Designed miniproteins, single chains, continued (2). Designs and how they scored, part 113

Each design is a single chain, and the fold is of that chain. pLDDT is the mean over its residues in the fold that is shown.

## One batch from the design tools (miniprotein)

Design m7914
Fold by ESMFold2-Fast:
Structure m7914 (fold): chain A 83 residues (1-83)
Amino acid sequence: SAELKKAEEEVQRLHGEVIRLVKEIYEEGDEEARKRLEEIAREFDEAARPITEKKEKTVEDFKKLIELLRKTIERLKKLKEEL
């Protein structure tokens, strides 16, 4: 229970980071940057789909989602550095 709640809290925090980075890139970027954002979002959605479609998520599912979110944040930071 405690481990599950901590994993959920981490996912929520990382989602907040993704939202902030996406907003910044969208506001500062051009058409090419926005297209790259769409590609990153699509690739994340495809990778996360097996987890997000689960009715009940395990701690391991959340850990996998955390890893995917961290990789996505890394890609977004690199894109922002190019602006």
Scores: mean pLDDT 87

Design m7915
Fold by ESMFold2-Fast:
Structure m7915 (fold): chain A 70 residues (1-70)
Amino acid sequence: SEELRKEAREIIEQAKKKIDEYLKKNTPFSKEMIKKIVEELRKLSEYYRKHDPEVAEEIDKFIEEAEKKI
């Protein structure tokens, strides 16, 4: 649904901002925080895979990009 896609995109944008902030700090603690955000996004992706596989794929792509930076 359109509402699910909008919600997922808002969550991804918030996660992106937090990850970018932690990457700028570049500390071991910041890297652990990014990993925790990625774990939460993986749970979200699993939920959306059942309801909207296209949204799940968008989340998975974002996770892949984020993990390359850790």
Scores: mean pLDDT 81

Design m7916
Fold by ESMFold2-Fast:
Structure m7916 (fold): chain A 75 residues (1-75)
Amino acid sequence: SRILERAEAAEREGRRAEAAGDLAAAVKHYDTASVLYTIAGREEKAREAGARSRELAARLAQEDPELYRTLFRIP
C-alpha cells in the first residue's frame, strides 16, 4: 500500500538522519514511520520505530534541551 511505502521511506530517512548525527530529524522521521506503520496495521514495525524515536528524543533532550523543548513544546 502507499501508506506502507511511505512508512518504509520515513524509516529510511530516520536511519539516514541518525547516521548523519541529525537527532532532531531522526526523531521526526522515526515518529512518522511509527504513525504510518500503525495506520498500515504493522504493529511490530510501529513499535520498533516508535521505540527508536523515543530513545533518540531522550538523547536529544540531554544534548540539546532548547531544541528538544522547541520541537516538543515542553517548557
Scores: mean pLDDT 85

Design m7917
Fold by ESMFold2-Fast:
Structure m7917 (fold): chain A 86 residues (1-86)
Amino acid sequence: MEKARRLLEEAARALRERGEEELARILEEGVENEDYAGAVVEVMRLAAERYGAHSELAKRAVDPATREALRAELEKQFKAIEEKEA
């Protein structure tokens, strides 16, 4: 799962550069726990609470009814990113 890890580490670095240390910490914990999708959903939810749910993804992250489905979709996407074309 090197590609997903790298994407989250790069995102965490970008968040730290913007002063979003708490959001960066959540992504770093996701990398450590290998819960990439859960970490991304949590960051989207917290960011939407702070700045407003302006994207469809952010709206799905704050709504408990859609959050689980979004997490499952992201989990499948991260798995697909890790699969190399032979």
Scores: mean pLDDT 77

Design m7918
Fold by ESMFold2-Fast:
Structure m7918 (fold): chain A 95 residues (1-95)
Amino acid sequence: SLEEFEEEMEKLAEEYVAEFERIIKELSARYPPEEALLLTKLHKIALTSEFRVEALKLARKMGLTSEEVKKLIEEKVEELTARLNELVKEAEEKL
């Protein structure tokens, strides 16, 4: 159902946020601040793209192909992007 799809996307988004927090921690420990920040921004782009692909795969697996489903995916990608951008800002402010 559409409701089950939204619940699965929400779980997936939380997994991606947690992964990004781990990546930020690793990069900050290993690289100088300016290089860590650039790598963090690159990983943000990669993770948002991966999330979109995984959300589309999930929709396809559940037999959901409507424009409404595509709109929900784009809305969740925008929400995830905003959350990841906030984490980038927090990391930059700690420099």
Scores: mean pLDDT 87

Design m7919
Fold by ESMFold2-Fast:
Structure m7919 (fold): chain A 81 residues (1-81)
Amino acid sequence: SMLEKVLSLLDEAIKYAEEGNFSAASTSLLQAARLLRQMGAPDDIVADLEKLADLVREKKVSPAEAVKRVKAIRERVLAAA
């Protein structure tokens, strides 16, 4: 399902962020945001993912903080499903 693909992309983003691969983490977050937008997910979840992707790409957030924020968004995605 599209939801399973979104969750997979968020899990990939967590792994890449833990590894310090911010470029790959950002790409996975943007792909997840795009799919969520196509699914009609709440605008605040999509906007928060896009903002987090920008912060991750620019290395303006620590790996630990990036992981924490992706996990929080993942829980919000599950709650909205």
Scores: mean pLDDT 88

Design m7920
Fold by ESMFold2-Fast:
Structure m7920 (fold): chain A 100 residues (1-100)
Amino acid sequence: SLNEIREQIREKTLELSKLLAQAKNSKDPEEKKKLLEKAIEVAEEILELVKQDPRASEEEIERLEELVKEMKEAFENEDWEKFLESVRELIELVNEHLAK
């Protein structure tokens, strides 16, 4: 069902936001890194769900793919500011998609 896919996208987007809040508040570098690694996994799950939503355009999917790639590259480079910028843009884009 389209409503089931969209609800899963909402739930995953909330999970992603919670992981970012936990990572920001963590004082343990290893815990922070684990939370951000899980954030990448959740972002990839969101992307796969958006690909199944018939309301998603090719351009929206391509931009989400690029943002997930940016998150992965920032994670490998330990560029946490770039990681947070990319994931926030991903959340905003997904929320705009869900508002349609």
Scores: mean pLDDT 88

Design m7921
Fold by ESMFold2-Fast:
Formats: C-alpha cells, structure tokens, sequence
Structure m7921 (fold): chain A 63 residues (1-63)
C-alpha cells in the first residue's frame, strides 16, 4: 500500500522515525500487509528499531 512505499523511501533517506510512522499509520487503517512491508523495508534499509516499532503497532492493532 502507499504507506509501505512511503516507509521505504523514508528509511532509504535515513529517516527511521518517518519509516516507523508510516508503519503505525498502516496498522491504524487495519492494513496489516502495508504495516508489515513498511517495517520490513525500514529494517532492510538499516533501521531495525523502526521495523520493530512497525511490528508492534501492527500487533496492537490486532493485525
């Protein structure tokens, strides 16, 4: 989804916080796939904490 792409772009730009925010927004919209993809993209771009935060947001949303 759009949050997965935006999260990847933020992570590649060195913006781990922006990547985490996009994952959290995807989770709020009950878009588990976008939240998971944004978290994975952030971790792959060298921001493992942003990936962890995205995963936690998805779990808290019940996704």
Amino acid sequence: GPHARAGLEAARAGDGEGAARHAEEAAKQVDSISAQNAGTAAASAGHPEAGRRGGEAAKEAGL
Scores: mean pLDDT 66

Design m7922
Fold by ESMFold2-Fast:
Structure m7922 (fold): chain A 99 residues (1-99)
Amino acid sequence: MKPEKVDPALLEAQKYAIELLDNFTDEVIDKLIEYAEKAKGKGEIVLLATMVELHKKDPEKYEKVLEALRKAGRDETVERIERYIKENKTPSEISEEFS
């Protein structure tokens, strides 16, 4: 396998996903969505995992991020998030589905 370059967008998406749990602001939400999109498929995994955790820990914050995703035109991501929540998927199971 070719050694892949570290994707800075993926690192930023992971950073903002962690920050979102402690510092819930519109800026952090927007940055998470932006960098997750730039990180492509791996960024999608970060978003899905973050949203299933947020739904369990703080449903009000979950709804605000979900609305931001819809506003950003991420309708397919929103559908996947809702499906994974309905199926009670864990972050580990989400990562396996995309690996």
Scores: mean pLDDT 76

Design m7923
Fold by ESMFold2-Fast:
Structure m7923 (fold): chain A 63 residues (1-63)
Amino acid sequence: GSSDILQQAAEILRKNGLEEAADLVESFSDLQELKQNIWSLPAGHRNKIAVVLHDLGVDLSVD
């Protein structure tokens, strides 16, 4: 489910030393909430999270 993608993204971010970005990802309840709020996050964390989500096959298309 969406929670599995959040956990995978957080683990990838942590393995790359991006613990703050991983913690932000885990603060969301599901993938849809993250997708709705990703562009409101600080640019450094947002860009790193977006790359990882794209690598996991998540489409971040603009609404």
Scores: mean pLDDT 78

Design m7924
Fold by ESMFold2-Fast:
Structure m7924 (fold): chain A 78 residues (1-78)
Amino acid sequence: KEEFKKIVEELKAKIDELAKHLSPERQALVRETVDRLVKEIEENIDKDEIKAMLYLRQLVDLARRLAEETGVEVELPL
């Protein structure tokens, strides 16, 4: 439970840093997507761990995609 929270917070911080390299419109879309995924992880962490893990994987995939598009090197927790 605490490990999920730590990973989510680290991913949020790294995605926010990557998003700064995007247009304002794209930054808003990324932030909306992150907020949705974080909410889904938090809602499912105690109810459906598999579902929480799938949403966490989507958050990691988003971070990887943004790193590739921006060319910024970031160390991902997963």
Scores: mean pLDDT 78

Design m7925
Fold by ESMFold2-Fast:
Structure m7925 (fold): chain A 66 residues (1-66)
Amino acid sequence: GPLRAAVEALLDEHGGDVLTPAGRAALARFLSERLGVSEAVARTILAHARDRAQALRALELLEAML
């Protein structure tokens, strides 16, 4: 999706390969602000994401809901 490159850059800032709790929280906030969804919804979708690939899958699902 059009946000993928921005999300990949954000994940790189937070260690890239593994999704830490801090990185997951930063991503949820970014998606909330960028897509206009609640941070709670973004956090729920990201709850099972533990790495970059899972976080990008969560982004695809979140974009599909909009």
Scores: mean pLDDT 72

Design m7926
Fold by ESMFold2-Fast:
Structure m7926 (fold): chain A 55 residues (1-55)
Amino acid sequence: AELTEAEKEELKKLLEQFNGDVSAAVGSFVALDPERKLPLLEEILKFAQEEAKKK
């Protein structure tokens, strides 16, 4: 399963809230739905790192 567009938008908002802190943003994002998001952790981290790098 892949991240939905809504999940990507939520993660982008968390990255803004934490001033590009990938670890804080990803941790908060996963905590919202650990059962869904823990299996996607590698994809979540990769997406968050790429978004943080663009800013």
Scores: mean pLDDT 79

Design m7927
Fold by ESMFold2-Fast:
Order: C-alpha cells, then structure tokens, then sequence
Structure m7927 (fold): chain A 81 residues (1-81)
C-alpha cells in the first residue's frame, strides 16, 4: 500500500503533467513570446523528468522536478498576463 507522502507526490506529478499538457497546447496553437515559449518548454521538460523519476522510484528527484515544473508554470502564467 502507498504511503500518504507517496500519494501526495503522485498527485503533485499528475498536476505538473496536466500543466505541461496545457503548455504543449499553447505552444502548438498560439504565438507565444520567446520568454513564454522558453518557460513552456522548461515546464514540459521538468514535468517529464518528474514522471520518469517517480516511475523509477526516485521520490526525491520526482519532488524536485515537480516543484521546478510548478515554478515554470508560475513564470509562464505571469508572462501570459
């Protein structure tokens, strides 16, 4: 059975992947500034690394990359204001 901490991390990684999916749609359907494009690409890469780390059982790396994905999502949202 999964610990509460592991479940919380799985939720965080899932949320990061959802934000990455939105960023991918924005890159494909909208003309973004170079700064917004870079933030979107970094978000997608960080979310991918978080999932890969989680799948490998590397929970420390998964947490690190999920947090980085959320940082890039905040940067992207600010650039889209």
Amino acid sequence: SMSEEELELEIKVSLALMQASVAKILLETHELSPEAREAAEKLIEAAKKAQEALDAGNYEEAEKYAEKAFEYARELNKLLE
Scores: mean pLDDT 88

Design m7928
Fold by ESMFold2-Fast:
Formats: structure tokens, C-alpha cells, sequence
Structure m7928 (fold): chain A 89 residues (1-89)
């Protein structure tokens, strides 16, 4: 359980960094209150398994963007479909 909790917290930190980077591109700064709200939302919305799948998806999407690797694209799409199926059930 501790390992899964640590993996979840690392994934939340990565997602938060991405959100902050996107906000910065629009000339917006995220307040401490907004940051905490985002962390709380991610903790309540996503399981450790969901966050692990998202990290794998990001890695595969980056590989496809950099190299044009179709297998990486196909794996990323499969992860997205699996996530949607789990959420619909």
C-alpha cells in the first residue's frame, strides 16, 4: 500500500507541474489555494492505477511525437480506451 501511495503522490506532482506549465503559457499564475484544490481533486478522482496509466500514456505520446513510433501511438490509444471503459463501468 505504501508503494502505491508513493506512486500516486509522484503522479499527482507530475500532473500538477503540467497544469502549471499550461497556465503559464496563457500568462496565468496558479495560486496556492488553486494548487491545493487541484491536488485534492486528483487525490479523490484518480486511483494509483489510473495515475500510473496516465504516466505511461504521457511517455508513449511523447515517444510518438518525437519518433513517429506507431506502436507507441497504438499503445497510448489502447490505454485511453481501457481507461474510458473502466470509467463507464
Amino acid sequence: SRRLEEEKERAIARLLAQVEAEAAQQGLAISDAERQEAIDLLRSTFSAEDLRALEEFESLARKYQETGDQEARDKALALSEAYRARKAA
Scores: mean pLDDT 74

Design m7929
Fold by ESMFold2-Fast:
Structure m7929 (fold): chain A 61 residues (1-61)
Amino acid sequence: SMEKEEEAIEKLVEIFLETKRANPSLSDESLLALLRDLMRKQKFSEEVIERALKRLKEALE
C-alpha cells in the first residue's frame, strides 16, 4: 500500500540522514548509491526507490 511505502521511505531516509551525521566525510553520492542498492536488494519498486532518493537528496541540501 502507498501508506506502508511512505512509512518505509521515511524510516530509511531517517537512518541514512543519521548515518551522514555520524560520518560527515561520506559523500552525498555514496549515501544515495547505498540507499539505492539497499532498496533494490529489498525488492522495492523503482518508483518507490526514486521517491526515497528524491527525499534523501532534498534533506541533504
Scores: mean pLDDT 86

Design m7930
Fold by ESMFold2-Fast:
Structure m7930 (fold): chain A 100 residues (1-100)
Amino acid sequence: MTEEQRRAVEAARRYAGAKGTYESNKIALEGIEKGLPDEEIRKKVSEATRKAQKEADALIERIKAMSPEEARRFGDELERQASLYQKKADEYRKKVEEAK
């Protein structure tokens, strides 16, 4: 991989991780608020985690096919999105803690 592709891959992993954590925290909050059993919440969270892993793998394969310029631009966008999703993930984690 080029240096640009390598940085974009790191950004894709951060993006998918942050988005996955946000989705998992959102699912957990909704489950608690609806009074769902812990086992059902855990199952839904596990499904969201698996989906995030698949998204990361798909993004990495796309990056490998990109030119260095495309990978750099894509990586920059993924870094921005990762930061936004991390803030949302942290916010929802706090709400989950408060709902318990």
Scores: mean pLDDT 86

Design m7931
Fold by ESMFold2-Fast:
Structure m7931 (fold): chain A 59 residues (1-59)
Amino acid sequence: SPAEYARDAVLAAGGTQEAADAIGKAKSPREAFGNALDAGGTYGAAWSAGMAVREALKA
């Protein structure tokens, strides 16, 4: 699923488990970015999460 792909991408980019769990509920790249930041992720991890959801939704 897009959420699973985004979770794996964020963890690979050095994001936190809390950010990965928050992304699992995201329906859009914007939600994934916001959820990652709210969970205490870095800006880089949040950006990676948003891009990962965007790419997964294209597939």
Scores: mean pLDDT 65

Design m7932
Fold by ESMFold2-Fast:
Structure m7932 (fold): chain A 63 residues (1-63)
Amino acid sequence: MVEALAEFFLQLLSSSPVPWSRAQLVAAARRLGYSEATANAALDLLLREGRLVRTPDGRYALA
């Protein structure tokens, strides 16, 4: 489940012209039936793997 949500976040961000906040990504995950905890786990996984970066304003973008 975490890995499936991680791939969803990558696809969403690759299709977006702007970085997304953690709150926006958590809200998107919750619309799909995932918990906030699962969304945070997926974001932390992607950051650890170097597939996402944090922007200076605290948003998330593809690495």
Scores: mean pLDDT 84

Design m7933
Fold by ESMFold2-Fast:
Order: sequence, then C-alpha cells, then structure tokens
Structure m7933 (fold): chain A 94 residues (1-94)
Amino acid sequence: SEVIELLEEAARRLVELLRRLRRGEISEDQAFAEMLALLDELIERVRDDPELRALLEGMKAAALAHRAAGVPAETILIATASDLRALVQELRER
C-alpha cells in the first residue's frame, strides 16, 4: 500500500528529527517547524482520501495547540510519531 509506505516514511523522518533534536543539532523551534512541514507534505499527498486527510489535519491541529500550551517539541514529536505508527497498524488490519 502506497499510503502505508508514506505514513511509515513520515514516522521514520520524525524519529530522525527527534534524534537530531536530542543531539542538540537543531533547536526546538526548528524541529517543530520541520514536523509541521512534514505533516503538510503528507496531507497534500493524501488529498484524494478525505478521511485520512482529516485525521492528519487533526494531528497537525493537536500539535499546534500543544506547542501553544508550552508542551516541549520533543514530547509533541514523540506523540505524533506514535500516532502515525498507530494509524499504519490500523490500516494494515483492514
């Protein structure tokens, strides 16, 4: 499934972004901005699937709300990667 491969790739990219953040190679603001850009790229690539697009838009909205509330970028990255992996497992079971 092309969609499953896209979501797995996105989750891997978030894990690498988290590693870069933990090593001090990028700032929290940079890590958060790159995560949002990745979610926007993913939303555009699934534009023909309105249900999946709505789920990804919900993940982006939640990330923005948590960041505005002062939640650390590391915590948001971990949660978003976990949500993408959970979505992959759900799609594999269908």
Scores: mean pLDDT 88

Design m7934
Fold by ESMFold2-Fast:
Structure m7934 (fold): chain A 85 residues (1-85)
Amino acid sequence: SKLEEAKKQVEKELEELENDPSISDEEKEIAREIAEVELAKLAKHLGVELSPEERERIEALLAQQPEIEKRAKELSEEEEARRRA
């Protein structure tokens, strides 16, 4: 399935991030959250048959997207500030 293929691709990208010592644990955590939101969007777009619990989880994740994006931007700005210090 397209969702399964996307999930495997995301897992590969996250494994690469986990193995990169130059990336902070905070950046790795944000990357995982972003990946989860993107997979949730894809599941919705593909019309995947979801249980009521899975649907609620996906809707909750999509509702959290602005907060996750805000945290990602704040973390990126903090890392830029550290580089210039």
Scores: mean pLDDT 73

Design m7935
Fold by ESMFold2-Fast:
Structure m7935 (fold): chain A 85 residues (1-85)
Amino acid sequence: SLMDQFKQLGQQILKALEDHPELKRLAQTLFNEALSLINLNVNHSGMIGTLKRLFDGLIDELRSLGLDEAAELMRQAQQVVLDML
């Protein structure tokens, strides 16, 4: 399922960020927000747009730091989340 894919990607991302505790914390917060919107069955374009921008911002930060693998996993997680909304 998409939820199982998201959980698997989330675990891989958090492991990839083990040596970057602040980025790991930001990723955990973002994943919790995504799960909240999915569980509430939110069909609000403004909230979905904000979530997408938060993912985009973290992906860009990860790439700027040379964490390209974590950035690609985060991009995949964003797509799975958007497919569930």
Scores: mean pLDDT 86

Design m7936
Fold by ESMFold2-Fast:
Structure m7936 (fold): chain A 117 residues (1-117)
Amino acid sequence: HMSHKEKAEKYLEEAKKLAEEMGRLADQIGVHDPELAAAARRAIDTVNEAIELAKKDPEKGRQGLARAIYELSKVLDLARKKAEENPEGRDLYERLSEVAERLIDALYEAIKELNKM
């Protein structure tokens, strides 16, 4: 069985890959929605900082991951609103929403495992 540390590292690695995918979507969205793209990039920066921090200091890492979830939740809400208001960009906004939700889930799982360390 995997240790709680190994499980946390697995979820953090998954989160890093999802953040990279979210970054690519932000680049596509930024052509017509620079505000949402900027919000997404800020959330991605917070995620990446929190992942590196969690590797060195699980307690501070947990706090950083919680802040990242908060920033991602704001991006998720904005993306959902934009998907509703803009039929032309709906596919990109829905894809951003899906990646943001998966990223939030991975970060919650990482926090759960870090709490058991």
Scores: mean pLDDT 87

Design m7937
Fold by ESMFold2-Fast:
Structure m7937 (fold): chain A 102 residues (1-102)
Amino acid sequence: MKQSATLTVPPGGSATATFTFKAKKGDVLEVRVEVVSGRGQARITVEAENGKVEPPEALVRPGDTAVFRVTATKDGDIKITVTVENLGDEPLTVRVTVEDVS
């Protein structure tokens, strides 16, 4: 199972994407964040309700992909929130992908 969102983040601004998955305790979801256009650096923060995130934060540059592992701590719905902060002076377009890799 795979979900994705594309975010356009203004200079010095932020954007958020939220994903909900049905999971069993111990299931692993992979969050990938890629800068698909623009220049400069983004700070990515990933939070999960009913999940453990490793690492919880990363910096990503154009042409790089930040990867986060989310492990479900309970059976049921897991809610993943990805926040992208544009630390640069140009607009960024960012693709967020969440995939069940259990």
Scores: mean pLDDT 86

Design m7938
Fold by ESMFold2-Fast:
Structure m7938 (fold): chain A 79 residues (1-79)
Amino acid sequence: KLEELIEEARKKAKEGDEVAIDRLVLATYYLDLNKPELAIKALKSDEEELKEIIREEGDEVLLEIYENRELIEKYGKAK
């Protein structure tokens, strides 16, 4: 479930998990492209799988990792 995966990643990111931050940014990137299956894949990926995805997507995704707190809040479930 996409919303549950986003919330779990947000929780881990707040605890200082840099991998969880990468998951959230990749997920928001794919959701902006209307590719929810790839967003779910990113949220379920381990550290090495995420590095490979980021490498394949290139610099555009790296820029989003640094700038997208607002998008992370938008796609995160507000209770």
Scores: mean pLDDT 68

Design m7939
Fold by ESMFold2-Fast:
Structure m7939 (fold): chain A 76 residues (1-76)
Amino acid sequence: SVAEDEAFAEELVKEAEELLEELKKEEDLLKKIGLLLRIIGLLIDVELQVRDEEVRERAIKRLEEIKKEGLEILKK
């Protein structure tokens, strides 16, 4: 159902936002990479598991912005 897709997508986006906040505070390069890879994994999970196209597109857009911010932090 759309409601189940919305709930699932929102949970994954929320997890990615929490991982991004952790990444901002992290000092260890390997741990930063691990946090970024976890964010990328959540983006992949939305792409594969969210069935409603509009819900998926909105969540992917939010996750791509989070990924982009994470990549910029990793560059220092």
Scores: mean pLDDT 88

Design m7940
Fold by ESMFold2-Fast:
Structure m7940 (fold): chain A 66 residues (1-66)
Amino acid sequence: SAAAIKAAQKLQEELSKTFSENSAIVAGLVYKRLLDQGASEEEAREKAIEVALEVQSSEDALRKKL
């Protein structure tokens, strides 16, 4: 829905201040998908932040090896 897209864009913008561009984008996509599937805003946000942390951790680990 349009509301889910707008909410996901706002979360992506918020997370982009702390996380990498890739982490923020992936988290925004997860957030939108969960909202479209009927998840609560609180549940979707929690899962999106977990995904952002996992993506960031993976990028940080990769950079240490390169």
Scores: mean pLDDT 83

Design m7941
Fold by ESMFold2-Fast:
Structure m7941 (fold): chain A 77 residues (1-77)
Amino acid sequence: HMMQLQQQNDDILQRAVDLGQRLQDLRRQNPSVDQQLYDQANQHIDDAIGIAVSGGSINDGLNHVNQGQGLIDQAQQ
């Protein structure tokens, strides 16, 4: 089961990195989009990466990834 936990952390880290790339793409395409949404999404991405790297709670990391994704989706609308 140790292998599963490491794989879940790797998945969270990869998802957070992918969201960071999406956020940067949005910022380049539309710099007028809500700055507060960008800042909040970036903070959740950073928190998810920090949790994954430090071996923290998988649930906390996943929650931050999900919150960041929701904010990015809002910024795209």
Scores: mean pLDDT 79

Design m7942
Fold by ESMFold2-Fast:
Structure m7942 (fold): chain A 74 residues (1-74)
Amino acid sequence: MEKLKEAAEKLMKEADEAVRAFEELGGPEVAEELREALEELYEAAKAGDLEAAKEAAERIGEAQRRAAEIAEAR
């Protein structure tokens, strides 16, 4: 369990840089969606809730798709 928490913490640090990149591409709205989904993933991992972690991962994918659509519309 502790290794999962450590992996989630590392992911969150890397995620901060990814969120900033998404803000430049899709704007602050999409960046906030990504940040919220990453926070949900971290909390699910911390609680050991694999189902919630899977749902959070799907939301991350949706935020990435929206960012790509916005970038292509420019």
Scores: mean pLDDT 73

Design m7943
Fold by ESMFold2-Fast:
Structure m7943 (fold): chain A 73 residues (1-73)
Amino acid sequence: GALEELEKLIKEAKEKGDTDLVSVALSALNLVRNSTLEIALHFLRQMLAAAQKAGDTKLVEIVQKVIGILEKA
């Protein structure tokens, strides 16, 4: 499911040393586990808006990727 896909993404990101991707994906996973999918998506959409406003293209791509995985749930 979406959580297993997110855990796999975290593992692959750790192996590549992508600490930004690990941080975002792990935060999303923890929010889903300790709250709801809706709250996790709301948080990520707020982060996406902030990253877009800041012009942080790498963070935009990371957050969009995590949102895409969770929207399949």
Scores: mean pLDDT 84

Design m7944
Fold by ESMFold2-Fast:
Structure m7944 (fold): chain A 87 residues (1-87)
Amino acid sequence: MEEEVLEEIRRVVEKLVELELEKLENADVSEEKKEEYKKKLKEEMEKLEELLAKGLDELKKAAGVNLSIEEILEQIKKMEEELEKLE
């Protein structure tokens, strides 16, 4: 169960990052701002990979008191659906 949830989180986040990068390339913003945002995305992804490697409990702690893993997945899915509508 835990491994399955962690794998699903990783898969959804990877897809979301790909959509965010595609959206960013189409955004009318400076190249400097794009690079800064890409760097932040990479840093957050590295942090998430480390949390995923430590397990579900560590990921829950990082998410804070007000968000369950299910709520995080639902938010990610909603963001993915919104990004797909823009394409």
Scores: mean pLDDT 63

Design m7945
Fold by ESMFold2-Fast:
Structure m7945 (fold): chain A 87 residues (1-87)
Amino acid sequence: SMEEIEKEAKGLVELLVTAARSLARTNPAALAALQDEALEGLSKKSKEFLEVVIKELEKAIEEETDPAVKAVLQAVRDRLEAILKEK
C-alpha cells in the first residue's frame, strides 16, 4: 500500500541521515561509500518507491544543518532523480 511505502521510505531516509551524521563526526572519508551503498540499494526499487524517497530526502535536506550531511543527501536525491528519468 502507499502508506506502507511511505513508512518504509521515511525509515530508510531516517537511517541514511543518522548514518551520515555519525560518519560526518567520526569518519568523514566514509561518506562517499555511504552515498554509493545507498544508491546501489535504492536504484533497484520501483518508480513509486523512489518518488516517495525523493520527497522524504527533500524534507531531510531542508531540516539538515550540517553542510557535509546535506551534501550527501542532495547527491543521493539528484542521482535518484536522474535514475527515475531513465526508468
Scores: mean pLDDT 86

Design m7946
Fold by ESMFold2-Fast:
Structure m7946 (fold): chain A 72 residues (1-72)
Amino acid sequence: SRPPLTLEQLLEFIQSVLNLPSPEAITEANAPQVVSLLERVAGLPAGSVAPAAVLDRAALERYVERINALRR
């Protein structure tokens, strides 16, 4: 069984896929790319994630929990 995903691991994954300078480098400028990636990873339809949500750490933690629930 795969260990549960953490917020830090999700941020490192986003950094790696989008070639960001740091895990904290999620900004309004790259939010659309982060939204698209998060929707794909969480199994959500396009347009399901508001861009503001990827700038909110608490919202990102809720998506980590969703991804973990889907993977079990």
Scores: mean pLDDT 79

Design m7947
Fold by ESMFold2-Fast:
Structure m7947 (fold): chain A 95 residues (1-95)
Amino acid sequence: SEERRALLLEAEITLGIARLVYGLYELLKKKGKVTEEDIEWAIRILENQRAQLQAILDRLEALPDATQADLDRVRGYIAEVERMIAELKEEKKKL
């Protein structure tokens, strides 16, 4: 369906934003320039992307034409973002 296609595209964009934010954090960390405020900002954005992915997953689960592969893909995206959040929270403790 058009709705299934749109939700899958939205999930890709949402993950893309999360990956960009995490990548910027990794670059700043490598340069020794990351601050506690930068980490807190990144966590807030990633938590928002995680929430968006959960909303997309819930909507996909309601669609009759959503496949198990579609659901597993978005669950994988959620797990990736949760890993990023956990890593940032651990890094914040080291500052």
Scores: mean pLDDT 90

Design m7948
Fold by ESMFold2-Fast:
Structure m7948 (fold): chain A 99 residues (1-99)
Amino acid sequence: KLEEELKEKYEKLLEAAKEYAKKHGESELVAEYRALMGLYNYLKSNSDIPIYAEKAKEVEERIRKLFEELKEKGELSEEEIKAEELLFEAEREAEERAA
């Protein structure tokens, strides 16, 4: 049941992201990336619930893989790539500081 609810939420996010992408001349892969980011933020806002925290980690891995694919295809702007790389660096530094 929970997996079905998350799937429905992702489908709604993906439809909204596709509509936005179409309006702004972006690809379906960029729409998928944004939909996953939306789902990730939703899961993180509920990460006090263990199953949501676990699903957030799964979605984060999918986001990182899709980001690399978009980067290879040149579908992200140079500024967007640099911003994401800085965020990934900051996350890694935060983890090292917490250890």
Scores: mean pLDDT 73

